# Ledger of designs, part 48: designed miniproteins, single chains, continued (4)

Each design is a single chain, and the fold is of that chain. pLDDT is the mean over its residues in the fold that is shown.

## One batch from the design tools (miniprotein)

Design m13638
Fold by ESMFold2-Fast:
Structure m13638 (fold): chain A 89 residues (1-89)
Amino acid sequence: SMAEKEAKLKKLREEGLAKLKEVEEIKKLPEEEARKKFAELGADPKTVALINLGAALKALEKAKKEGASEEVIKEAEEGVEKALKEVEE
């Protein structure tokens, strides 16, 4: 059903945003520790796909809030669609 598909997409979006927040927290660590944690995250393709999804979602929200051009918003929307496909595969 549409409701089940929307629930699954909502969960993936939440997971993507959570993984991006984890990346932002790692950036605040000392360089050596951050490097090690980024290598660990980058080793898992599923985690990389979720981080990309989170980044695309934040980029789209920022573009809409800042009143970016239709071209920038379209590019951000295409980024979200691409990232969602990578997570679902």
Scores: mean pLDDT 83

Design m13639
Fold by ESMFold2-Fast:
Structure m13639 (fold): chain A 107 residues (1-107)
Amino acid sequence: SLSERERIRALLDALEAHPFAAHMLEPPDLTSFPDYRDIVPDPMDLATIRAAVDAGEIRTLDEFEARVLQMFENYKRFYPKGSRLYENTLRVEAHFRAEYARVRAAA
């Protein structure tokens, strides 16, 4: 079986490659979105998660899931319900939850 680190990296690679995850790839441009921090005090994105995994700050599937779910909740809070980026966030989250459940079951 794959190591926990290899499973985390495979899940992260899949998130980064997801066609609807483009808005999640990099930290928010706070110059373009000055109100972002007022709505989302603790921003999270895939580049920040990747850096934390590579630095050994995220070592377990549970820690990884917590950061990824924080990211999804942040985007669902920021984008209006029914907007394109809100709906894209829901699609990426649904795919992640299904893949994460499979990875956990195989452990």
Scores: mean pLDDT 88

Design m13640
Fold by ESMFold2-Fast:
Structure m13640 (fold): chain A 100 residues (1-100)
Amino acid sequence: SMKELIRELIILEAELTALAMLEGLTNPKAKEVLLELSDLVSKALEAIKAGDLEKAREYLKRAEKLFEENKDLLSPKVAEKVEEILKEGRRIIEEAEKLA
């Protein structure tokens, strides 16, 4: 089940990167925000792989803050999807903590 949580987080990182590439065709500022979010999720993933759940939680909180501070730069549909992705990221970290 830890391997499944890692797989789920990899998918969330990939979804953020895909959103960044698609939005970047017309909105460079949205692309920058989405790539920064993807990088923070990637860092949370590496922290989980290293067994550092405290750092994983910190990276996710940074991603949540970055999203809240910049969501006006995203289209409403993209903001909705990012909010869903971050909510899933939080669930994954909570489940990983139960397995540690």
Scores: mean pLDDT 88

Design m13641
Fold by ESMFold2-Fast:
Structure m13641 (fold): chain A 92 residues (1-92)
Amino acid sequence: MTPPEAVERMQKKSAEIKAQMAASDPVEQLILQLEGVKEMAKIALELGIKPEESKKVIEMAEKAIEHLRENRDAPLEELIKGVEKLIEELKK
């Protein structure tokens, strides 16, 4: 993948996720945000940017998405807080 193509794809995906979040249920918004993070990390991995960190980001995002889907009966506030903590760890 060429760097210009990857940058354009990342920018477009970020914009799409933001637009979708405005229209979705809170749980779906969290899932969309995590899917966006996962896709950005996959693009970074394909480019060879921080491959070990990118692999960890993909794994954490997949686990968080699965947790949200399997624990739909849990209080929304607890689900949101769990995802926020995961995102803060990824921002480091």
Scores: mean pLDDT 71

Design m13642
Fold by ESMFold2-Fast:
Structure m13642 (fold): chain A 76 residues (1-76)
Amino acid sequence: MSPGLEEVRRRLEEVVRLARSGSEADLRRAEELLAELEEWFERLRPFLPPPLREEIEAGLERARAAIAAGRAALAA
């Protein structure tokens, strides 16, 4: 099942929101969603126009940074 690009954008925003919640359960869910999004993006990457690919790559980078920050906050 291939999600649409609008769904990918929505899920990227959801990952950032979950990562900022400060709970282990939400952080775990954010990590699961990010892993799915990264898998879908790698499969889709050769078929995406460059501006859209750059937009999604930037979104994934922001999501990874948010998860890393959330994990660090829980470890402190």
Scores: mean pLDDT 81

Design m13643
Fold by ESMFold2-Fast:
Structure m13643 (fold): chain A 91 residues (1-91)
Amino acid sequence: AINGAELMIKQGWPPGLVGNYFYADGERRAAQGNLEGAAQFYIDAGHAYAADGDLERAKKAYQEAIVYAKKASNLELERKAEKNLREAEQQ
């Protein structure tokens, strides 16, 4: 399945810019108490940063996603973020 960040990249948006947009929206959602939404947007930001080759920003985004997924008690998002972090760490 295609996520929002992947769709924007396929439409020609620069991956680093897409990562910045999703990361900023993740921070906004976290500030509003939308913990699950924050986790999802940080995963999308990490995906976009990884596509840009910026593995350090990708890892940071995935780490934030894990934090908020745990706070949301969303085990599926936590596992997804942990898998993405592991893959970024192997690069």
Scores: mean pLDDT 87

Design m13644
Fold by ESMFold2-Fast:
Structure m13644 (fold): chain A 84 residues (1-84)
Amino acid sequence: MMERRRELEELTVEVLARLLKGEDASELLEELERLAEELLGLRPEDIREGLFALAERAKELGLELSLEELRERAREALELEESK
């Protein structure tokens, strides 16, 4: 479980980083949606919406997020769907 959880976090960071750069994240997003559905029982639509909302907000603020900041945001997004 913990290894799958870490994989989900890493995919989330990579998807967010690509979205912030305006790069194609489709393949990684599909893998992320699959893992999040498997581990958290979330609908792919909800996961996609959350990730795009985070990327859009960062772009609106004109922010370039560091890897550490992206990691923190990814963790927060995943924690919204579970209580430890």
Scores: mean pLDDT 67

Design m13645
Fold by ESMFold2-Fast:
Structure m13645 (fold): chain A 73 residues (1-73)
Amino acid sequence: AKKGWVKKVVEAARKDPTPENLERLFMAAYFTQDPELFLETLKLVEKYRPEDTEVWKITIKAVASTFNLKLDL
């Protein structure tokens, strides 16, 4: 179910914040259009992959704007 798979994706990214798991979390945010999942993705990038923060921030803002989501980034 939608909510079950989202939880698994969040837990995977939190436990092992690889680029692959962060991308899966971003895709979960994209398909659910959930602003909290976009912010969680950015939070994990800032914590574990700070060198990639600006690229992810730009990408998340662009996608969120397409869905008319207001993110405090």
Scores: mean pLDDT 80

Design m13646
Fold by ESMFold2-Fast:
Structure m13646 (fold): chain A 68 residues (1-68)
Amino acid sequence: DLNSFIRAFVAAAKALGVPPEVIFKLLNSTFGAKTVQEVKDAILATASTLPPEEAAKVRAALAQAEAA
């Protein structure tokens, strides 16, 4: 379920200390995504514009969401 994946990602990102403003920006990048893979691709593309440490947290949050 796409919505369950997004909720799991948000929960993981919050737990890892990603700021709410960054989480909102990442979620906005998923506009028009129809699959979990498209959501992941959009988030990773947006994460590439973040500082390396923040991008690493986003990648970890995606991995946790996939494991859930």
Scores: mean pLDDT 82

Design m13647
Fold by ESMFold2-Fast:
Structure m13647 (fold): chain A 85 residues (1-85)
Amino acid sequence: SMADRVRRALEVALEVLKKNNGKASNQELIEALEKAGFPRGFFELLWLAVRDVVGVKKVNEDLIGALEEAKKRVEEVVEVMERLS
């Protein structure tokens, strides 16, 4: 599903950030997502979605926390959708 794809992309980004002490360039994140099988444009769509869900300020000040919050919200939506199926 799209939600599982988004969750996996967030996991990839979090792994890069945690391995690099919370620091990664946009290019490093794009390359990590590309290596994990995501298209190049997926990073921009993912980051727009994260900003919409958790807010631009949190993304800029606490990127790991922002991605963890976005991942929790995706997991909650998946659980709700599975119960409705």
Scores: mean pLDDT 80

Design m13648
Fold by ESMFold2-Fast:
Structure m13648 (fold): chain A 60 residues (1-60)
Amino acid sequence: FTPEQMAGAAARIALEKGLPVPEALKIARYVYENKLSPREVAKLVGTSQKTVSRTMREQL
């Protein structure tokens, strides 16, 4: 997965959890700049690694 796909998945999951758009974008930027793995993104947004991987695949 690309850093762009990972950042997009993090933003989408944050929005689905009820975070405002500016907070979701801040999380996405952090994920992109730090090149986080699916496992790290899952921990950051409080979800499972499978949910992150599924969300990334749905962006295609």
Scores: mean pLDDT 79

Design m13649
Fold by ESMFold2-Fast:
Structure m13649 (fold): chain A 94 residues (1-94)
Amino acid sequence: SMEERRRRLEEILAEIESLEFKIAVQRGLKRANPALAEETEREIEELEARLRELVAGLTDEEIAQLLEYAREVRGFDDATLEDLRALLEEARAR
C-alpha cells in the first residue's frame, strides 16, 4: 500500500541519516583527538560498510522513490538531494 511504502521509505531514510550522523561524529572525534584515530577509523569503516550494505539492498525503483520521498515529504532542498543522490551512487558503485 501507499502507507506501507511511505513507512518503508521513512525507515530507510532515517537509517541513512543515522549512519551519516554517526560517521560525521566519528570523523569529528578523529580530528579532535589523534589518540582515538585507530578506534574512530575502525568505527567509520564499519559504519560505511553498513551504509553500503543498506544501499546495495535497494532497487533502482526504491532509490528513485527514496529521492522523491526526501523531496516531497521531508522537504529536502536541491543541494541536500544532490548530496543524497551522490551518496547512493557512490555506495552502489563500490
Scores: mean pLDDT 86

Design m13650
Fold by ESMFold2-Fast:
Structure m13650 (fold): chain A 105 residues (1-105)
Amino acid sequence: DIEEELKNMEEGLLEAISDEADKERLRARLAAARSPLERIFVLTAMHAEFAGLDGEAQVELMEKTLTYLERLGIRIPEDVRARLLELARRGDMDGAVALVREWVA
């Protein structure tokens, strides 16, 4: 169940965050997400930020997210996948969230 897995991921990330303003920002971004898929990418972007990930580590996190989605039967077009990985490599994780929002609209 993707909703149950999302809830567990959301709770886990919230528990890992020490700063209350950062917790509120995560909650606000999750509430603004229009789909479960967008919520997954918000969690991925916020995880990368709070863990201080850069470059290659952000790409690895994005690849793990994409592999997770494929295991759930969610097929991401190759052009969207390539652009998500490029955005992660550039550190533009917010751009990755925006791309997913546009793709699922």
Scores: mean pLDDT 83

Design m13651
Fold by ESMFold2-Fast:
Structure m13651 (fold): chain A 93 residues (1-93)
Amino acid sequence: LSPELRRAATLAGAEAGLLRMLGSSDEESREALLEAAREIDEAVRLAVEKGDTEAARRVAELARRGARLAVEVGREGAERAAEELRRLREELE
């Protein structure tokens, strides 16, 4: 893998980890946060399999914005993040 692709995948994975940690303390948002984390993992896997650095960067940026939205708005923010990440994953399939 290129260094750029590896970096983007690592950053996206870090955001997935953050969403899981947030879910451990926020019962109302837990399901949506875990769903968003799963969508990040799958989108990263697809981007890596295709060698698509730009796709991996898009996943990392959506994951970063989604994490901020979840902190700012709570459950509704987490649900929106999960939906946007799911759409990106489906686009990458």
Scores: mean pLDDT 84

Design m13652
Fold by ESMFold2-Fast:
Structure m13652 (fold): chain A 99 residues (1-99)
Amino acid sequence: SNDEEARKLLAEGMEAFRRGDYEKAAELFEKAAKLAKDPALKAEALLNLAEALLALGDTERAIAAAEEAIEAAKKAKDPVIARLLIARAERVREEALAA
């Protein structure tokens, strides 16, 4: 499914991010977000994209990705997961705005 492919891309992006390859991480997270149909998965991919973009110094794109992550998270079925993802995305947005 598209969500299975999105999860694989998210995992690959997280590995790239761990290695400090933020450009590759951002590319993989963007692909994951585009494929994800599950709102929580989409929000997680967009949140990780925002973090990778912030690491690259692309604050404008990081803010946009964090705002999209908040909107996707609001549609998540589990309200606890939604709240945690929104809080993380708001934190990344604040960091990008302060940069």
Scores: mean pLDDT 91

Design m13653
Fold by ESMFold2-Fast:
Structure m13653 (fold): chain A 83 residues (1-83)
Amino acid sequence: MSEEVKKILDAIVRNKFDEAVKLLIEALQKSEDPYKILKEVVDFLVSIGAYPLAERLLDEVEKALPQYKEVIDKLRKYIKESR
């Protein structure tokens, strides 16, 4: 797991949602593989049963970075199928 993903997950477990969103957006803009970063964060949230939080996080990312809509839609389906 990358250092960037660790920081995002640390913000989530500390209930710092706005910080987590900011860190995730920054990581996606710097990443060569935004799907991998989004998938690792979503996998963590799914593993702890935080489905509504995962969906909210994806909504905020889509609002800030609408170019990732297809990747986000794929992850939304993954969350739905995991429940």
Scores: mean pLDDT 81

Design m13654
Fold by ESMFold2-Fast:
Structure m13654 (fold): chain A 107 residues (1-107)
Amino acid sequence: SKYLEKLKEHSKLVKEGKLKIKEEVELTDEEKILTLELLKTIIDTEIEVKDKEKAKYFVSAVLSEIPLTEELLRGLLAIIRGDEETLKELSEENQKLLAEALDKANK
């Protein structure tokens, strides 16, 4: 899938600390805020990335663009962890949605 290849590319960028950050990201949805705090905690405790602060900022930018669903959260965690097998299990629609949100977050 074209979207799966983009997701792998973004996962590699996260792992290597080569993230582009946006200075202004606002989350208006309370569920997204709570999810963001959980993901930041996971990055601090479980994820081996070179720049954890950039990874946290990147996650907040992506969450501003996608709806809160279990499959999309699994996909986002898989990107942060570099878990390509989980990314393959996502629906084509959710692979597309994540790839587009990541492309937007990295501009």
Scores: mean pLDDT 71

Design m13655
Fold by ESMFold2-Fast:
Structure m13655 (fold): chain A 74 residues (1-74)
Amino acid sequence: MVEEYLEKAKKYLEELKRLVETNGAPSEILKKAELAIEYAKKVLEDPNATEEQKEEAKRIIEEVKRLLERLGLS
């Protein structure tokens, strides 16, 4: 369900942020980033997603991309 995908994307984004704050391994950071983007894309591709859910998913993807770029991992 769309809500499940969005919640997973948010959960992986929060785990990503925690890893960044605690100087986690780059491989673990990239794994959480990949999962956050994967679930956010599933929200964007779902025809039953609301405009608010799609905007939230897009914001998650952009935040992940900005964070990875800032860390030099993009």
Scores: mean pLDDT 84

Design m13656
Fold by ESMFold2-Fast:
Structure m13656 (fold): chain A 116 residues (1-116)
Amino acid sequence: MELSEEEKELIEKAKEIAKRLEKRGISLDEFLEMISEATGIPLSKLREVAEAILNNSTEEKPYVTPASVMFSRHISLKAGLERGSETFLAVATYLALQTSLSDETIKKIEELIESL
C-alpha cells in the first residue's frame, strides 16, 4: 500500500522538526514551554498530550484522542524517530495537536519551529 501524499508531507515535516530540535539541543520540556508561550495553551495540558503519546493512551483528553495518539506515533516512527526519545515525543505531540487546534494556532507553532 502506498502512503497518501498528505502522509508523505507529514513525514517530511516530522523529519525537519526533528532536525531543528536536535541541532538546537531543545528538550521535550523546552519545546512544550515554547508552544505554551506561542499559543497560550497551558503547559500542563501539553504535558498531558506528550504523556498520552508516551503511554499509547486510549483516553480522550483535551487536545488528544486515541486516534491522534496512534496517528502521531505512526508518522513519527515512519520519519525514523526513535520510539520514546525526547525528539519522538516532541514531534508526535505537535502532530497530535494538529487534530484539535485551529489553523491559526497551528500556524503560530509552525512559525515558532521555522524560527529554530
Scores: mean pLDDT 82

Design m13657
Fold by ESMFold2-Fast:
Parts: C-alpha cells; sequence; structure tokens
Structure m13657 (fold): chain A 90 residues (1-90)
C-alpha cells in the first residue's frame, strides 16, 4: 500500500539521518517529518492524495536519500511545499 511504502521510506530517511553529518541530518529529519505528515493524511483521509501525488512524494523522499546535500535540500523544499498544499486542502 501507499502507506506501507511511505512508512518504509520514513524509516530509511531516519536511518540515513542518524549516520549523516549535522547539516545533512537536519535536512533528512525535515524530510522524514514531511513524509510523516503525508502518511498521517493518508491514514485519516485515504482518498485525499492521488496515486500520482503519492508517487511524487515517494520520488522526492528517495531523491533526498540518494543525492548529495544540495539535491537533498532541493528535494526537501519541493516535498515541504507539496505536503503543505495537501494539508491546506484537507
Amino acid sequence: SALERLEELIAEVREKAAKSDRDMAMVLRSTANNLEQAATLLKRHPGAVSDELVERILELGRKAIEGDYKEAVKANIELSKLVSELLARS
């Protein structure tokens, strides 16, 4: 399920944050918090997020883990905007 995929990704992001330097850890912790907000929304309102938006959220979280610091910052900014827009509509 989308929720299971998000929860798995959150665990991966938090694991990388624990093993990262301070600056990267801060970005990854922010990323995990944004993903947790999306997961909470999916738990409360399963129909509130389209499949396309779920894939985009997962893609941005994955880019934050797989990229360098600059890529992680950019991915987290885009994820934060997307999640904030979803929460505002709910």
Scores: mean pLDDT 87

Design m13658
Fold by ESMFold2-Fast:
Structure m13658 (fold): chain A 105 residues (1-105)
Amino acid sequence: VSKEEIKKLVEEGIKLLEEAIKYLRSSTEPMAGTVAHQVEQLIKKAKELLKQGKYLEAAKVVLKAIDMVLDYERLFPGVLPKDLVQKLQEIKKKLQQMLKKAGIS
């Protein structure tokens, strides 16, 4: 897997996570603001890792942030739009597949 493919997928994940933060911050559900803050910190870390060329580490951080958002949605369904949840699940699957392939190379 190329570094550019990993970078593109990490950048797509960050965009989806930034969209998810807007919904979390607008939610009245318990802990939504706390989860939004934690995800924002992970996005900042992922962006810093991308600047350093640490694309695999950035991918792992983005995957952790996606898991946090999806775990929250499981506990409080309807906070995120269904299409955004689906896109986050799709990017998670692609990130997991690329990390496995990169671990072999």
Scores: mean pLDDT 86

Design m13659
Fold by ESMFold2-Fast:
Structure m13659 (fold): chain A 55 residues (1-55)
Amino acid sequence: SNDEKIDEVQELVAKLFDLTDKISDEDKKELEDLGLAEDVEGIIAKIKELIAKYS
């Protein structure tokens, strides 16, 4: 999409990685599996869920 959407996604990913030590291995694995399946909408939803859960 446009640059603003890319920046938004990158900001979400950066926040997720900042929380990496707090996130369970199971949640990390689920996110990786979504990435392998190229489920972009699922990845975004999962990242938002994890940020809300672990923030």
Scores: mean pLDDT 76

Design m13660
Fold by ESMFold2-Fast:
Structure m13660 (fold): chain A 64 residues (1-64)
Amino acid sequence: SLSAAAGAAVAELARATGLSREEARRLLDQAMTLSGEEAVQFLVDHTGLSPAQARGALEAMRLS
């Protein structure tokens, strides 16, 4: 199960990118296996988010 913060990060990513919540969750789960800037770059490359937006989503997942 996702915590409230993780659920919010998934919903925000889905809204920002037009992806389904399941697709957004899979991308965030994959990004969380990467370290630092690699996680940020992975999300940017796959979603078109800015680096700042990608960092925000990852931070919410880590604080969960």
Scores: mean pLDDT 77

Design m13661
Fold by ESMFold2-Fast:
Structure m13661 (fold): chain A 93 residues (1-93)
Amino acid sequence: SVTTSLTVERLPDGTVVVTDTIKVGQSMTITVRLYRVGPVEILKEVATKTADLAAGETLTTTVRVSGVKPDDWFSSVAYSDGKLLGMATAQVT
């Protein structure tokens, strides 16, 4: 099994810190892709990370993003061997 969580923190300078956490129940190679998503035509990859994880191990991906709008959100997708294992979303408020 895979447990995913995604958090978004807005900083005083208007930038946003996006943190994705993936925990795996079995050893696997996992790839995480983080996207910024807007209401019209914005689907931009902001980070990609690949790691070999042991059972019970956690992969944390953190990225700082500028130019984020109030109606934007972030999506995290986790893959192993080309198979989608999990997805999380978080809105910027």
Scores: mean pLDDT 82

Design m13662
Fold by ESMFold2-Fast:
Structure m13662 (fold): chain A 59 residues (1-59)
Amino acid sequence: SLTGAEAIDAIQRSNPNVSEAEIKSLSAGEQAGMAVFAAELYGIEASKEEAKALADSLS
Protein backbone atom coordinates (compact mmCIF):
# COMPACT_ATOMS: atom_id res chain seq x y z
CA SER A 1 0.00 0.00 0.00
CA LEU A 2 1.17 3.52 -0.78
CA THR A 3 1.60 5.87 2.18
CA GLY A 4 1.42 9.68 1.93
CA ALA A 5 5.17 9.90 2.53
CA GLU A 6 5.85 7.35 -0.25
CA ALA A 7 3.55 9.27 -2.61
CA ILE A 8 5.35 12.56 -1.93
CA ASP A 9 8.73 10.84 -2.39
CA ALA A 10 7.61 9.32 -5.72
CA ILE A 11 6.29 12.69 -6.95
CA GLN A 12 9.59 14.39 -6.05
CA ARG A 13 11.59 11.67 -7.84
CA SER A 14 9.53 12.34 -10.98
CA ASN A 15 9.76 16.13 -10.48
CA PRO A 16 13.04 16.95 -8.66
CA ASN A 17 12.41 20.71 -8.90
CA VAL A 18 9.13 20.45 -6.95
CA SER A 19 9.46 20.80 -3.17
CA GLU A 20 7.45 18.87 -0.55
CA ALA A 21 5.91 22.19 0.54
CA GLU A 22 4.68 22.86 -3.02
CA ILE A 23 3.09 19.40 -3.21
CA LYS A 24 1.36 19.96 0.15
CA SER A 25 0.05 23.37 -1.05
CA LEU A 26 -2.08 21.64 -3.72
CA SER A 27 -5.73 20.76 -3.15
CA ALA A 28 -6.47 17.33 -1.67
CA GLY A 29 -7.88 16.19 -5.01
CA GLU A 30 -4.78 17.34 -6.91
CA GLN A 31 -2.51 15.64 -4.37
CA ALA A 32 -4.50 12.40 -4.69
CA GLY A 33 -4.29 12.55 -8.49
CA MET A 34 -0.53 13.14 -8.42
CA ALA A 35 -0.08 10.36 -5.84
CA VAL A 36 -1.97 7.84 -8.02
CA PHE A 37 0.07 8.91 -11.07
CA ALA A 38 3.33 8.61 -9.10
CA ALA A 39 2.27 5.18 -7.79
CA GLU A 40 1.73 4.00 -11.39
CA LEU A 41 5.22 5.30 -12.33
CA TYR A 42 6.59 3.35 -9.35
CA GLY A 43 4.86 0.16 -10.55
CA ILE A 44 2.37 0.14 -7.68
CA GLU A 45 -1.31 -0.56 -8.35
CA ALA A 46 -3.23 2.29 -6.72
CA SER A 47 -6.91 1.72 -6.05
CA LYS A 48 -9.66 4.32 -5.71
CA GLU A 49 -9.77 3.43 -2.00
CA GLU A 50 -6.06 4.28 -1.64
CA ALA A 51 -6.60 7.53 -3.57
CA LYS A 52 -9.44 8.46 -1.19
CA ALA A 53 -7.32 7.57 1.86
CA LEU A 54 -4.45 9.72 0.53
CA ALA A 55 -6.79 12.68 -0.09
CA ASP A 56 -8.19 12.36 3.45
CA SER A 57 -4.70 12.06 5.03
CA LEU A 58 -3.36 15.09 3.11
CA SER A 59 -6.23 17.34 4.23
Scores: mean pLDDT 62

Design m13663
Fold by ESMFold2-Fast:
Structure m13663 (fold): chain A 91 residues (1-91)
Amino acid sequence: MIKSVEISEEEQEELERKLTELVRELLERHLEPVREAYENMDPEEARRVYYRRLAEMYRELLRKLKELGARPEIIEAIEEIIELAEKLAEA
């Protein structure tokens, strides 16, 4: 049975829609500027810049997800992605 504190199916669909729009906006803001730089960058530098930007994007997404009341499992998954991206940027 659905508990009284559980998000309704309609509220979950709305959250997923907002999440999709936020991801698109974050990709445009954080990753599009890097695409222009790739053509003139050393491949190793481009890789580090990409993962650094990816980590920045996911950190902003994480903040927004916490504001929207996303489930702890989603928060943990995004935190793991950030840690991996930061590690890859340093490699």
Scores: mean pLDDT 71

Design m13664
Fold by ESMFold2-Fast:
Structure m13664 (fold): chain A 81 residues (1-81)
Amino acid sequence: APPSVREMMDLARELSAWAAARGATLTPVAQEGNTLHLLLQNLSPEELAELVARIRERFPQAEVTVTELPNGDVLLTVTMR
């Protein structure tokens, strides 16, 4: 079954708190069905890899796409199955 809106919001909240503890900002910018778009700022490449691993541990079938923006921010697209 697809994740509920609540499960997606809980994930976004947990990831925002995780990023904030590391001096980074994670902002949910869009949600479309099972796909969540997250804007990441001031996160190291190693911390980004840890974040992606954390998402995959919770949602093993999730597709995670990392897009580097021209300003150095990262757009993370998470499609949950």
Scores: mean pLDDT 80

Design m13665
Fold by ESMFold2-Fast:
Structure m13665 (fold): chain A 58 residues (1-58)
Amino acid sequence: KLTKEQLEEISKETGLPVDVVEASIENALEGGGTLEDIAKSAEEAGYEEAGKIIREAE
């Protein structure tokens, strides 16, 4: 759902590998979360840019 470029930017922001970022987002969505919920969680954890990227991805 997120582009490769968006996942790479989140990876850079969080310090997590791209595969881990992708898996974490997929798992949260499969668990009934929305991209908005994930973005808010990232922002609350201090990853403002990651949250912005996730929110813009729809």
Scores: mean pLDDT 78

Design m13666
Fold by ESMFold2-Fast:
Structure m13666 (fold): chain A 77 residues (1-77)
Amino acid sequence: MAEEKADKIVEEIRPQLEADLLAAGATPEQVDNAIKAIRTVVTAALEDGESEEDARKLAENMGRVIVAHVRAQAAAA
């Protein structure tokens, strides 16, 4: 199922994404929300017929954007 593939992709990127988000100043709740958002988008991409490779790249790109956003918000506070 697309959700099982999305879970695998999220699991693969999770340790680095969590580390990057926490280093950027994210709260545990923001980390959980970021993981959930990425899982949702990756699941939708897989359901739309995207490859696991492309879905993984999408997850990695989303993670980078979220980290940059958190860092910008922390700097503005």
Scores: mean pLDDT 83

Design m13667
Fold by ESMFold2-Fast:
Structure m13667 (fold): chain A 59 residues (1-59)
Amino acid sequence: MEKTLEKAKKIFEELGKTEEWEEFEKRLANEPDERKRVQLETAMALRAIGLEIQKELEE
């Protein structure tokens, strides 16, 4: 998961979505439930994949 999140963060940075990534980081930091944290990390990774696909479709 950690390596996937690092790649996801880079995608958000490259596309100028740093604020959206920071919102995810704040939500993750405030979530005490480990299962909910995993769900949030998965959502972050899926969002990054969606952003990459969107970028490729526009190019």
Scores: mean pLDDT 77

Design m13668
Fold by ESMFold2-Fast:
Structure m13668 (fold): chain A 98 residues (1-98)
Amino acid sequence: MTLSPEEKKKAEEMKKKVEELLEKGKTAVIRVKYLDKEGNELWGKVFIATPETREQSLEMAEHVGVYAAEKGLKVEVSEYTGPLDELELNQLQLLLNS
């Protein structure tokens, strides 16, 4: 797969952030900024990464990084302190089905 330098950099950045949390034995949550129907900025849960799924999690982080760079979306990687806000999850589901 031929990626632009910007897409490759974002993919590597996302992978590094997830890997850093997993190396500490923590769970990571990846969130993407979406716009609702009224143009308000919302943060939706995209993926939860665990140490047990390290290889799959790093692959998903790379894919999210490439997608975000391609679409000009803001993404965030943070420690999962659980449970995630169910309202935030429901808002994401509504956006994906619109």
Scores: mean pLDDT 67

Design m13669
Fold by ESMFold2-Fast:
Structure m13669 (fold): chain A 100 residues (1-100)
Amino acid sequence: KPPMYIPGEKLQKILELVGVTKKLLTYGELSLALGEVIVKHTTIIPQVLTDPDGSDTEYELNEELAEIFGKKRMTMGELLEKFAELIDTESTLAPPELIP
């Protein structure tokens, strides 16, 4: 059986931004939902002084996401690190008995 995660309150608020209300998710489902949050709830800030396709591209977070992360602008690397931290700190690995 694939491992499943129970999202905590903070992670649930982020998942609700993309309509995900599940209380039990696989890592793949979490990753897809967090990717949708980036796509739908951030705005790409164009890099004029560096490579426009570079990893230093900044994203402007919407008000809800900015309150959760405490920042208005983050790079893709910072966003991915924050999502990894949220999965590790704001979710618990479900015991096998809860996995269908």
Scores: mean pLDDT 71

Design m13670
Fold by ESMFold2-Fast:
Structure m13670 (fold): chain A 64 residues (1-64)
Amino acid sequence: MKTIEVESEDPLETARKLAEELGLEIKDIKVRETDEGVVEVTIIGEKDGEEVVIIARTPKEKLK
């Protein structure tokens, strides 16, 4: 299993683009949002029989 973590002001778009660039077969997309406006997107994908997880989130420093 490989995990890729990234911060972006648009975490869903960033995570989707990374999955497409890596050629992943997307198995699941999970989106979580806090009351503070932090969005965390987890994409679970597979490439060549290996599971790859992409986690993208909004940086808290960008909320003000």
Scores: mean pLDDT 76

Design m13671
Fold by ESMFold2-Fast:
Parts: sequence; structure tokens; C-alpha cells
Structure m13671 (fold): chain A 70 residues (1-70)
Amino acid sequence: MDFSDRLFDAILNALKKAGVTLSDEVEKRIRELLKRGNLEDAFRLAFDAVPAEKKQKAIQEFGKELGNVL
């Protein structure tokens, strides 16, 4: 599996654990950004999709999932 695919799965798993569901359009955009190596924009888009009340949990879960990929 490509690094970008592993990173995408890590982001989705972190959001799922935080109780966040992304639309297909947002998921597609994140995957495109990761394929281009635009990690900053991909992470920003993912975090912007998280409701304020879930951001703390999403950040903690992102740290765990990204640690498994990086």
C-alpha cells in the first residue's frame, strides 16, 4: 500500500474514533492532497471537518494513528 493510502486510512480511523464522519467529496479531496504530497492542506481540511466539541478527541486520535504510519 502506498504511504499516501496508509496516511489517508490513519486520518479516517482517527476521525471515526472521534465520532466524525466525512462526506465522500471531502474524503476524495483529502486523498488528492495526500497523493500530491500536500500534507498541510490535507490535515487542515480533515481538522476543519471536525466539530468543535470533538476537536480535542480528534487531535488525540490523530496523534495515535499518525504515530503508527510515521
Scores: mean pLDDT 78

